# Designed miniproteins, single chains, continued (4): the designs that were tried, part 86

Each design is a single chain, and the fold is of that chain. pLDDT is the mean over its residues in the fold that is shown.

## One batch from the design tools (miniprotein)

Design m14972
Fold by ESMFold2-Fast:
Structure m14972 (fold): chain A 60 residues (1-60)
Amino acid sequence: SDTQQNLQDAADRARQEYSSQLPELKQKGQQGDLMAQYTYTMMTQGGPGLQQAAQQARDS
């Protein structure tokens, strides 16, 4: 078994599971769930969006 391949497979599964939750994360984020908004931003916008969301949460 290839440990690195197993980690990639696990990451792909997590990504697929999270993708199925994107509509719920978006809805919760709009309702003020900062963790849901953070996760949604990370998955849709990546690092730059993640940094912006984290800064906004800290600045409030």
Scores: mean pLDDT 66

Design m14973
Fold by ESMFold2-Fast:
Structure m14973 (fold): chain A 58 residues (1-58)
Amino acid sequence: AEAEVKKVLDEGEKLAKEYREKAQKARLPSVQRVGESMADYILDKAEAEAAAILAAAA
């Protein structure tokens, strides 16, 4: 359970970081905002998945 949770969270953080880096390179405020929103969504989804794994293990 813990190893699965860590993997899901690590993958989410990595993907969110990639979107934020792309947003920073884009220079357009609208693209930067979209990239940050996508990063937040990815992290939120990863946390929800991690919570579901923990609930299934309990």
Scores: mean pLDDT 78

Design m14974
Fold by ESMFold2-Fast:
Order: C-alpha cells, then sequence, then structure tokens
Structure m14974 (fold): chain A 66 residues (1-66)
C-alpha cells in the first residue's frame, strides 16, 4: 500500500527530525508526500498535514544554519 509506505517514511523522517538531521527528515517527508499523492484515492488531509510538517522542518533548518 502506497499509504502504508508513506506513513513509514513519515515515521522515519520524524526520527531524523528529532535527531536534528533536518536534511534527511525533509527528504523522507517529500518522498512520503509523493507516495500520498500517487495513492488512489489520494488523501488530501494527509498531504496537507505533511506539507505543514515539511514547512516546519525547513524553518528549523534555516534557524539552525543561520
Amino acid sequence: SLLAEGKKLVEEGKKYEEEGNYDKAIKLYVEALFLYGSATPSDQKLREKLVEEIKKVEEKKRKQLR
């Protein structure tokens, strides 16, 4: 299931986010977002939540690198 695979990637991404590895977390979240978008039917709410999580991690990365 594309949905189950995407959820697994989100869980792995959260682990890297907690470790401060924002680059790896973003990569995994983007891969999960692609899988969620490729699922039929696609879950719009899951995709919207993941987009918000990606934005938060990107902001954490910007603050860490500055």
Scores: mean pLDDT 79

Design m14975
Fold by ESMFold2-Fast:
Structure m14975 (fold): chain A 91 residues (1-91)
Amino acid sequence: MLEKLRELAIKAYEAALNNDEEELEELKPEVDEVIEKLSKKIHEAYEKGEETELVKELLKILEALRKAYEYSLQGKEKKALEVAIEELEKL
């Protein structure tokens, strides 16, 4: 899952650099699906009290992706992608 998030983030960044709006629109459903699945797994682990190092890292990634998404909605797409890439590269 984390590797798929990293791959999607890299593809989105490359598409943005190339001004490929069609590729960005095509990637959005996959990004949304991964965020939803990740959120469900984090929530389930949290309810079970399973605060592992992995869960803490996943929470940081989810928070970074949420911030990136918020910047994207504000029309700050380049900043959104930079934040997402930086956090995923730290893994």
Scores: mean pLDDT 63

Design m14976
Fold by ESMFold2-Fast:
Structure m14976 (fold): chain A 87 residues (1-87)
Amino acid sequence: HMKEEYEKIIKEAEKVINDPSATDEQKAMAYARLGVAYALLNEIDKAREYVDKALELVPDNPVVRQTAATAYLLAFEVEKAEEVLKR
């Protein structure tokens, strides 16, 4: 059930990113949401990539920065857990 919810978030965010009428702020927030969703799905490299894209588009937007920071923290924790599990 949780995985299906994250897949929905990913599809909705991708639609915003591919919408030529969407603002940079809307696209950056969509990228930040993708970062959170991929971090929760344990896809750390994708989470980091999308967080970086969000911050590049609107570096001074505090809401986007807060969401990106959350994704970044989740990505780091999951990467650490993955490293421990590989042992």
Scores: mean pLDDT 76

Design m14977
Fold by ESMFold2-Fast:
Structure m14977 (fold): chain A 55 residues (1-55)
Amino acid sequence: TSEHGRILAGAIERIRAGEPLSAAEERLLLQYGFRPGEEAAQLDALEALHRSLVP
């Protein structure tokens, strides 16, 4: 899942920058059970998921 790791890394950087997510990033986060509109509040969990995909 290196493609998922790449997309998630981009999503994390956008969230940190306060930028809107792309449709692909939003879809990936939903697939892993993250709530839309609450990505910043879930940042620690997103970073943990990224580390599991790209150790």
Scores: mean pLDDT 77

Design m14978
Fold by ESMFold2-Fast:
Structure m14978 (fold): chain A 64 residues (1-64)
Amino acid sequence: MPSPRQRELAKRLSDILKRYEEGKITKEEGLKEIRRVLREAGLSEDDIEAVLRSFESEADEHEK
């Protein structure tokens, strides 16, 4: 059920996560980029915070 807009957003977020998992960016840099992308996509603050919380939980499991 994702719209083309939601798929594009998901791919951008996935790219940021991959860069973090590969150690190319810090956790702080990844969170900043995610917040920026979601805000530019017009997501609500609650939705942005939910995604960031999810990313933080994932990142804490993959410190390398």
Scores: mean pLDDT 71

Design m14979
Fold by ESMFold2-Fast:
Structure m14979 (fold): chain A 117 residues (1-117)
Amino acid sequence: SEIEKIKNELYNEIKDYLQTEYKLDQETADQLIELAEKGDLDGVRELLEENFKKNKEEVPEAVIDLKAKFLIYLVKMAEEAAKSDKKEQEKMMKEMEELRKELEKKIEQLKEETKAL
């Protein structure tokens, strides 16, 4: 269906983001999307934490929580965008991109604050 095709395209963009910014492999990115689609916040948190530890990154629990909540939000927005007309879909895509930039800025601020403690 057209909806399924658009949803998969949006999910692939989220997976590309996860692989590039969080340095995750494709299998981990696929699992994160499945967990996020189910709204499994604890599952998303655990998988992110395991991968950050594997990459020897010390990430504060608050940052992992923020990233997990944001991923669930992005996946739910992608599901809604896939059901919308092209104009609304383009608007939602721009909103997702802006929210992603806002998240990265907040994560950077939180990391700096935790280093000062």
Scores: mean pLDDT 78

Design m14980
Fold by ESMFold2-Fast:
Structure m14980 (fold): chain A 99 residues (1-99)
Amino acid sequence: LTLQQQREVADAMVDMRKSVLNQTISKIKNEESKKKAQELADKIVGITGEIERLRIEKLTASPQKQAELDQRIAELKAELKKLQDEFDKIVQQDLEEEK
């Protein structure tokens, strides 16, 4: 893939993540839970975009900088997992309140 095509794939990945999160949020019935889920979704999308940006930067980076970028990507992936878990918990709480 060209560098331009890799950027297009990165943009598509971010858009896909945003679409999936928004579809889940649209099904939340509690207004407060919906607002909290939207706030978490915005953070998740932002971190996803940062990860994809760093992955593209890594393609043209020196070996030393690649190691630094890998470390930062790993840290961002850990934060992303934490935010996704919090998002999933809010969705689960809304489902329990419907009963």
Scores: mean pLDDT 83

Design m14981
Fold by ESMFold2-Fast:
Structure m14981 (fold): chain A 86 residues (1-86)
Amino acid sequence: SSASSTITRTLPEAATSIEIPVRPTEPATYQIDITVTDAAGNTLASHSVTLTVTAEDVGKESTLVIPIAPVAAGETITVKANVTLL
């Protein structure tokens, strides 16, 4: 199965990375495809990450740190994440 999520965020300070909180609901290996765009639609980052979740990780929050092209404070970014179960 797969799921998608889109979030829009205005940055309080200049950034070269974004943090995406992840809270797994079941043990599995997930492929997470992440695209970050600015307000003009320019791509700031496009990454694929593989996350292996064990029973001990279920219900625990972890943070994915995604490097992006530099963005100034006050800029609005859109983060699209597509999650696929492997």
Scores: mean pLDDT 79

Design m14982
Fold by ESMFold2-Fast:
Structure m14982 (fold): chain A 102 residues (1-102)
Amino acid sequence: AAHAEVRRLLEEAAQRMEKAKSFDDAVRIAQETAERLARLPGVDAVAVGYSYDPARGERQVTVVAHLAAEGRTYVVRFEERYDPATGKRIRRVSVEEAAAPA
């Protein structure tokens, strides 16, 4: 099924992002993943998103894959925040599945 291959690629991307050397490396992984997803049958749309929250010092890159026939949207998200209290960069990677709006 198309959703199984999409999930596999996003989980692969998440594993690569967890090992990323920089935010730019995570962005590169996101772009490569989006290109691979766009070639899969059953994937109707792919988007790469970037956001920065200045109030929290958080940067985020996402890859979104939409499968209209299955009513499913899959997301991989890489988040990075600088913690001034500890002097450390905190990174989080997640893979999420959402149902399409009714």
Scores: mean pLDDT 81

Design m14983
Fold by ESMFold2-Fast:
Structure m14983 (fold): chain A 76 residues (1-76)
Amino acid sequence: SAAEVAEQARRVADAAVAATEAAVAAGDLERARAIVEQLRADLEALKDEPEDLRAAVAPAVEAALRRAEAILRAAE
């Protein structure tokens, strides 16, 4: 269901934010940048997906990208 897809997207997005925080805490800014770049690529790829899938997934990816970018920016 769309709700299950959205829930899975939120879990994956939350994991990406946690990985960004862990990379920054370890001083691995290259890894943190790679995670942010992957989130941007994932969001861009969603533009080619059906509207219902995009609506279910995009909010979680957008929120994760915004949070990961803020974490990275604070560390630089």
Scores: mean pLDDT 87

Design m14984
Fold by ESMFold2-Fast:
Structure m14984 (fold): chain A 69 residues (1-69)
Amino acid sequence: MLAERAREVRRLVAEGRYDEAIRLGARALAEATGSDEEDVLRRLEARAKAVGKEATARAVIGALEALAA
């Protein structure tokens, strides 16, 4: 369930586990959008380099919650 994945990512972010949050989020986004998981992860890693891992993980939460609505 996409909403449950969003909650898992949110919990990992709350715990400071940003790398795990980004990896889980990449998989969930790829499954939800029919995209390649490695491509999604590469894009999230590029974003994390630009804006930081926490901000990237928070953006993933927002994207998953929007897709779950």
Scores: mean pLDDT 85

Design m14985
Fold by ESMFold2-Fast:
Structure m14985 (fold): chain A 99 residues (1-99)
Amino acid sequence: MVELELDFGGLSALAEALRLYVGRYGVDPGLTFTLGAGETPADGPPVRVQITIKSKDGQEKEIIDKLIESLRTVAERETDPRRRQVLLDVAEKLREYAK
């Protein structure tokens, strides 16, 4: 399980990466995203995102690797450096989880 706190710009960037993932690989029943309210910062609350990956027969690493590739692909096309950094940070957290 990977937990993130994102502003709406970061959430939008993550949503674009998920759209690419679904377009390439379809809907994966082992990949679950839960959205909630984050902490209340001065400039507005971030969105809390919980990523849960469970797969039959231990294929979690394959799901993680495919999601990381989708995140990196969107990051390469992203012109906003903050949104790009969010995508790369999410990919790095997933990579560490996969170790």
Scores: mean pLDDT 73

Design m14986
Fold by ESMFold2-Fast:
Parts: sequence; structure tokens; C-alpha cells
Structure m14986 (fold): chain A 63 residues (1-63)
Amino acid sequence: DEMVKEIAEGLKKLIEEGKKELALLIAKNVVEVLEEAGKKDAAQKLLEELGKIDPEMAAEIKA
């Protein structure tokens, strides 16, 4: 849970700096790694946190 919050804060910082494409790439890779590791709850929590920051980016990753 702490790890998910740190990742979400890092993604928020990248988005605020205008590095939205890099943030999307990192978020996609982290969600995929968490799902492959069987940590689906952590992946879902990350998507929820990202959805609060950038709903369009969260929707893109879910698609």
C-alpha cells in the first residue's frame, strides 16, 4: 500500500511537470507487473489513485 502511494505520487509529479507520456508508460508497466505477480488488488488501487490525478490516463490503462 505504501509502495502504491509512492508510485502514485511520482506519477503525479511527472504529470505536473508535463511528462504525461512518460507517466503513462510507467503506470502501464507497473500495472502489468503487479497483475503478472498476482497483486491485482495493488494494481486496482494504483488505477484508483491515478484516476484521482488523471482520469483519462487511468481509462487508457484499463482499456
Scores: mean pLDDT 81

Design m14987
Fold by ESMFold2-Fast:
Structure m14987 (fold): chain A 97 residues (1-97)
Amino acid sequence: MEKVKKALEMAKEWIKRSTGDNPELLEELIKKLESEENIKFAEELIEKGVNVSTVAHLLVLKVYVDELKELGLDKLAEEVLKNTPFLDEELIEELLA
């Protein structure tokens, strides 16, 4: 539980730094990050022994991919994930689902 909370707080800080002066986008991305789906995703990775910092990075990627998909930029979402050097094909498929 503490590790999941730490990963979420790290991800929130990174999203805040990347959204600049767009408070509505920030609120939307934070809301997506704190969804039951993303909390469960983080819990499952932490239980498997994935490092808190890596989980936080994966959460940020997941909310950005979800945002790109909502904007109709599915191909760009796939390209972002494929160009992330620590993501395997199984995890890319999970993040695109």
Scores: mean pLDDT 74

Design m14988
Fold by ESMFold2-Fast:
Structure m14988 (fold): chain A 68 residues (1-68)
Amino acid sequence: SSEEEAREREVLAILGEMLGRVQRALAAGDRASAREHVAEGRRRMIALAPEHAAQIEAFADDLLARID
């Protein structure tokens, strides 16, 4: 549906924004801010698409492991 397509686009926009913020924080040597950006992006995506919470959590956990 158009509602599903709009929600998918919004999730992808949040993902892109999160990844950009993480990359900028890491470039500045700020791992703490990078982790906070992942946490915020995770919360926003799950709120928008709770049916995909497990996949979003797995992606966020993998990204946090790479920051470590």
Scores: mean pLDDT 88

Design m14989
Fold by ESMFold2-Fast:
Structure m14989 (fold): chain A 63 residues (1-63)
Amino acid sequence: LPVIEAVETGDRGEAVPSGSGLASFRANGHTYIVGLDTLAPGGTGKGVDTDTGAIMPVRTVGA
C-alpha cells in the first residue's frame, strides 16, 4: 500500500482506499483522510486529521 506523509506533522502511514474516492491512514494515534488521487506516484494533495480537524498538505512517500 502507498505510504502517505502529513507534511506539517511528519506523520506517515500506509493508505487504505475506501469508497467515494477517499483513502485513510493512521499514524501516531491520528486518523487522516485523503483523496484517492493523492496515492499516485509523486501525488500531493490535502489531508484531514479527523481527530483534530486540521487540514494540511500531504504527499505520497516511497512510491
Scores: mean pLDDT 79

Design m14990
Fold by ESMFold2-Fast:
Structure m14990 (fold): chain A 70 residues (1-70)
Amino acid sequence: TPLAEEERALLERAREENGVNGPIPESLLSPEALKVAREIGRTLREIGDRIDKGLAEGKPMSSEPVPLIE
């Protein structure tokens, strides 16, 4: 899964930056946790796209709250 691969690479890089040595806990990198992260990322992207469209149309940023679900 491309997200899982990117997430793993990013986590490994963060661990190296923080000087953490040891095996990556499988519970942290569970496919369920990665799917949740992807769902959150997708929701944030949708919110960003809606804000960008509003700004491009000359509307003020988020006078109306955008739903986090649907």
Scores: mean pLDDT 59

Design m14991
Fold by ESMFold2-Fast:
Structure m14991 (fold): chain A 79 residues (1-79)
Amino acid sequence: DEERRRAIEEARRLAAAGEPLVLLADVSDPEEVALAEELAAAVREAGGRVAVVPTDRSASREERQAAYQEALAAHAALA
């Protein structure tokens, strides 16, 4: 999958630039979860900082908003 390979290369480049990364993964889509974990592993292997925050596309607006707040908190914690 060329899109997956391209995403991994981009994640490694951002890690090399010293950018903390937060990845939102829709838990209702196992392919998105797998890609997020693969990207997180690539960033960690490159010595970067990354967090994966679960989201659910089918969840309520309030639950999705809570996931975004968690992502903001994770980004702050990685800085």
Scores: mean pLDDT 77

Design m14992
Fold by ESMFold2-Fast:
Structure m14992 (fold): chain A 55 residues (1-55)
Amino acid sequence: MSEEQRKALEEEIERRLEEIKKLGPTGLRAAAHELSKKFGMSVEEALEMIEKKLA
């Protein structure tokens, strides 16, 4: 992943963190699917990245 793509991904995750925390598992699932589609990664990889930021 390019440095620019990584920054965009991190910004997108941070933007969604508040909503994810509010919605719980449903928010986490929705965000993972959206990131997977937008950045060309697996849903599993997207979930791991979001969970890492929430920890």
Scores: mean pLDDT 77

Design m14993
Fold by ESMFold2-Fast:
Structure m14993 (fold): chain A 85 residues (1-85)
Amino acid sequence: DELEKNKAEGDALLAELGAELAAASTPQRAEGSHAYVQGYEEAKKKYASSSEGERYKNATLTGVKAGREALAKAQAAADAAARAA
């Protein structure tokens, strides 16, 4: 089932991001979570004409990428602030 396969792939990616966010500080987690939601909603609109499974997979993949990028940026900013103190 294409829909089940795409949902499983998306759920696996989301679980990986969830683990990364759980290991992060509260401010870093907030930045990562916000970026995930923004990326997910933007990709969902972009893939509106796709099948439900394809839309979910592409939206989740885009959201996870945005969340990871935001988390890495927040971690780098925290490290820079710690060194400046």
Scores: mean pLDDT 78

Design m14994
Fold by ESMFold2-Fast:
Structure m14994 (fold): chain A 65 residues (1-65)
Amino acid sequence: MSAEEAGRAAAEAARAGDWEGARRAGKLIQSNGPEDGSRGGRIAAELAGEERGNAAGTGGAVLAG
């Protein structure tokens, strides 16, 4: 699974209230390496921002432990 795909899955799961699914997707991008984790988190944040009509590109630290 690509970082982009995992980020999308995490954002969609979180939006639907499926926090377990979001956590699972986060783990998958983490397994690919720290760079993928950052990219996936950034994509998830951007998708969540766009959903709410907020300004896209807010940040990428939403999955920090």
Scores: mean pLDDT 59

Design m14995
Fold by ESMFold2-Fast:
Structure m14995 (fold): chain A 56 residues (1-56)
Amino acid sequence: GLDELIDEVSARYGVSRAMAREMLESMAELVKAGERDILSPWSLELAERYLRIQAS
């Protein structure tokens, strides 16, 4: 779920849960803007996971 995704990003980047959420939201906004190619494969996977959770 969303909490597990936030925890994964928080742990990987060594940032707070609040910062991890902001990073996920920023990456998701890039996907919504059609800027998928600017994201690394890992960041794109995280953004797509975030959007799938929000759609559920």
Scores: mean pLDDT 83

Design m14996
Fold by ESMFold2-Fast:
Structure m14996 (fold): chain A 87 residues (1-87)
Amino acid sequence: SPMEQLEELIEQIAEVIRSAGLPEAAEEFRREALAIVRDESLTPEQKVQGLRALLHRLIARHGSQLTPEQLQEIGRLVGQMEEIILS
């Protein structure tokens, strides 16, 4: 299902963050991303905006602790989530 795909992508993003030595940031991202994708009161566009805000906050707080490759992979996975939400 689309929801199962979104949950798998969220876990993949959390694992990238965790592998960078940021387990608390990984759990915060996972918790907040799941809340956004599961929120039935939000439109697809609002869910995408929420995920982008989470990504911007992660980069602002922890971007210096993530490699360029990790940042690119997180961005790619978030992009896949956006495609699923808007389809």
Scores: mean pLDDT 91

Design m14997
Fold by ESMFold2-Fast:
Structure m14997 (fold): chain A 99 residues (1-99)
Amino acid sequence: SKAELVREEALRAAEETLRAHPSAAGKLSDEEVRLVARMLTNLVQFVLATVAEYEDVPLERLLEEARRLARERVTAALDSGRSIEELLEEAKKLQELLA
């Protein structure tokens, strides 16, 4: 679905941004990158998926917004002075609470 494509693009952009960021590059496994990326982009994924289902917005525009917002969310979190180790611990705790 259009909503699934938008969620997947936001997650992909977040993972790419995490892998490239100086504060996180080389410090996380692939599984840990996915956990942190999901946590940091959860709201972006929800909002854009809802827009994709209920509003007449071209897919290309939603994918552009997904990439932009995902990059901004990841960068803001890492530039906030929080360590990657703290973000990973939060992501693990959130995963356990939602399981």
Scores: mean pLDDT 86

Design m14998
Fold by ESMFold2-Fast:
Structure m14998 (fold): chain A 65 residues (1-65)
Amino acid sequence: KEKEELEKIREQVKEFIKQLEENGFKEDEIEKEFKQLLDILEEVTGNKELVEKLREVLEELMKEK
């Protein structure tokens, strides 16, 4: 069940990265923007564990290229 939720998040993040690439954003720009969003999300939600998992997903997706 947790794996299903993580898989959905992974798919959404992957699709969003793809949309940014199609709009002319480079990988380094996408990575920088996502890192900033994750920092904001951590401050707003206080859920460090969730943000840490999202950082791992982002790093994995960026490394697959």
Scores: mean pLDDT 72

Design m14999
Fold by ESMFold2-Fast:
Structure m14999 (fold): chain A 95 residues (1-95)
Amino acid sequence: MHTKLLLDSIKRLELSPEQAADVLIAHGKTMVGVLKTTAANPETTDKEKEELIKEAEALVEALRALAGKVSASTKARLEETVALVEAAIAELKAA
């Protein structure tokens, strides 16, 4: 799933910040799984790693941008999701 395509869909559908946060948190959980699977796959090319890291970093930026626009409980969920994605990016970079 492309982060840019998801962000474009959020804008087109005019989702509230809370609705956008729910969508991006779900995508972040999926992204963590993809990053971990890619790190464990010996057939993964350097180009594939670089492209996936770039996509994951764009997601982290989008999650952080929402943190100032949502409820305190949703902000905590966004910050937790950012930490999980950043940890998975670090794991992939080390692989």
Scores: mean pLDDT 84

Design m15000
Fold by ESMFold2-Fast:
Structure m15000 (fold): chain A 113 residues (1-113)
Amino acid sequence: SEEQERLQEQIDNFEEMLKKLEELLKKFEEAVKKGDLETAYEYAEKALRLVQGATQMAEVEGLPEDLIEALKEQADRLKEAIEKKAPPEELLKLIREAIETIRKVIEHLRKEA
């Protein structure tokens, strides 16, 4: 059905965002280990853009308000941490929290299927 096709497309889109975030997290950790903080912050900025994209998609698709608010809060915290040039450990924690919220979004969508 059209509803089932749309739901599967939503799941696929969030799973793609999750994979990209997990890849950016690995690249971020590798840059930090090499002492390349400039490159690490570039990966953190790319992660922020993905979280912002996930938030916009969640709003457009009418996902539960608690999930949308969690994504908004995580995007805002990550943005603030990047602007303040927070330590890599803080950025790592915030990116991991965003990954966990996107996993919850995917789980919610799969339960609706």
Scores: mean pLDDT 88

Design m15001
Fold by ESMFold2-Fast:
Structure m15001 (fold): chain A 92 residues (1-92)
Amino acid sequence: VSRQQLDNDVALAMRDIAISVNKLSAKRAKNKKVKELYLEAAKIEQRMRDLFVQRQTAGPAEAEALDAEMAALDARLRELDAEADKLLAEEK
């Protein structure tokens, strides 16, 4: 077992936590729009997990394309979190 394998396992575990947190947030949400945003975020986190696995064996050109897709998905996750926060603030 290499340090790299441990680092990869930790990264995957963190993604699994993010998926679970978004699903739990969706279950707890009273607002339908907030629930839908958290479910979309959970799906994006699952996609990012799959891309991370692919990246571990990708060649340089493929890795660059995967990095670009992951960066776009990360930006979308930040947008969904901001939208959910705004809707939750309106409910207070």
Scores: mean pLDDT 81

Design m15002
Fold by ESMFold2-Fast:
Structure m15002 (fold): chain A 69 residues (1-69)
Amino acid sequence: MEERKERARERIEEARARLEELRSKMSEEQVKAAEAYIESAEFLLEIDVEKAEEAIRAAEALLAEAEAA
């Protein structure tokens, strides 16, 4: 469980860093959505790692779309 939580925490930090790099390429709505998913993932990490991972995947998908644009 701890390895899974540690990996999720790393992914959250990577998502935050990626969001800052991509912010200028994203709409205000996309930035808010990505921030909301990242915040939810941080909150859920203490409660349910699986749900945290779902939130992380949603944030990563948004950031990938921004990179592709």
Scores: mean pLDDT 83

Design m15003
Fold by ESMFold2-Fast:
Structure m15003 (fold): chain A 78 residues (1-78)
Amino acid sequence: SFDKEEYRKIKKILAEILNKPLSSFMKLSKDEIREILAEIGNELNEKLSEEARKKLLEMLEKAATLSEILEFILEELK
């Protein structure tokens, strides 16, 4: 489970990735956020370069937080 600060960071990053206002995420439950992450997870992964995928795996091996992973993906999609 994530603390409130981690979920706030996740919502902010998701708003940027999906190009939606942050207010659209403020009323969503943790389970609804997880469903959104599952829905876009495959699409986000397929948009990453081979080098970015290797870095993502290294971040997961180092137990990076979900907000850190999403921030990395956001930067790679720019």
Scores: mean pLDDT 72

Design m15004
Fold by ESMFold2-Fast:
Structure m15004 (fold): chain A 80 residues (1-80)
Amino acid sequence: SREALAEAQLKSVRETAEEFKKEKDILIQKLYLMGISASLIVFKSMAKRARAEGDEELAAKLEEMAKEIEKIIEELKKKL
């Protein structure tokens, strides 16, 4: 399902954030952050599409996932 794929992608974002925290090379850390930032754009786009299609439950879940990704990005930026 679209929900299950979104949950799997969010899990991947969380794992990428943990790899960022273990990484000592600042350029590689920036590449991880770029990847997480790209995922945020996708989640926001998916949420808008779900809302436009009238799937309010899926849209709300995707919006909450996007908020979690935004918080992760803000935390990781403080370490650069």
Scores: mean pLDDT 89

Design m15005
Fold by ESMFold2-Fast:
Structure m15005 (fold): chain A 97 residues (1-97)
Amino acid sequence: RLDPDQYVRPGPALRALLEEAGITAPVVTYREAALALGELATLRGLGDLGENAGVFDVSGTPLGELLGADSFDSRDPAPLWAMLRRHATPVPASAAL
């Protein structure tokens, strides 16, 4: 089970996306990574403004490739959490220094 406050070291592909979102820290929590990626998707205008507000079309994007999906629903974090678990290594809190 994923702890959102678990500190993780992102792998290279996830790190590149986090750097685009303005995160330069070598260690982040799963929560910080998830929030940054959601903000990045919003800033890139990938979101639907209609009945599917909060659903992002990530097809053909690096985020979509990491998720293994063509769309991302900000109201359902489960695919995002699964991706973060695949692309980040859990570290002790002391590694955040």
Scores: mean pLDDT 72

Design m15006
Fold by ESMFold2-Fast:
Structure m15006 (fold): chain A 92 residues (1-92)
Amino acid sequence: SEEVLRALLRISRKLSEQIETSDKATASERVGDYKVEVSIEIKGDRGFVSAKIYDKKGNLLAEKEEEKEGVTKDHLISISLRLASEVIKKVS
């Protein structure tokens, strides 16, 4: 949906801005009655990405995590958007 695409674009922008100056980035957006939260953390040569989706009451409905070694910050953002899409799909 257009709402999902707009949410993912905003997440991408927020994560990109943070990760330029930090080894940690977190972005949250609303999709209907759900909140999607995406986090990136870089520890040495490893990147950790998590995506979580919550209902309007704050209950965790789904989460996905991925760890990658030797990847660029842009690749970590791409992974973050994929995981965000996957948790949205689980509750749709």
Scores: mean pLDDT 88

Design m15007
Fold by ESMFold2-Fast:
Structure m15007 (fold): chain A 75 residues (1-75)
Amino acid sequence: SAAAVAEDLALVEEILALQLEYDRLRAAGAPREELDALLRRIRAQAEELLARSTDPDVRAAARREIALLDAALAA
């Protein structure tokens, strides 16, 4: 439905905004704990997108993002 597409788009826009904030904070030399907290927020939004979306391409992208974030948080 158009409403479901709009909801997926809103979650994607939130993820992109958080990723831009992460890049800004990293460039500014923010502490590891602050950067990790932001990565966990991005992960939570990606989990919500995966749970809500029925679009297979969106779901695949969300799963890939979660895997990359899990690798980054484990490092």
Scores: mean pLDDT 86

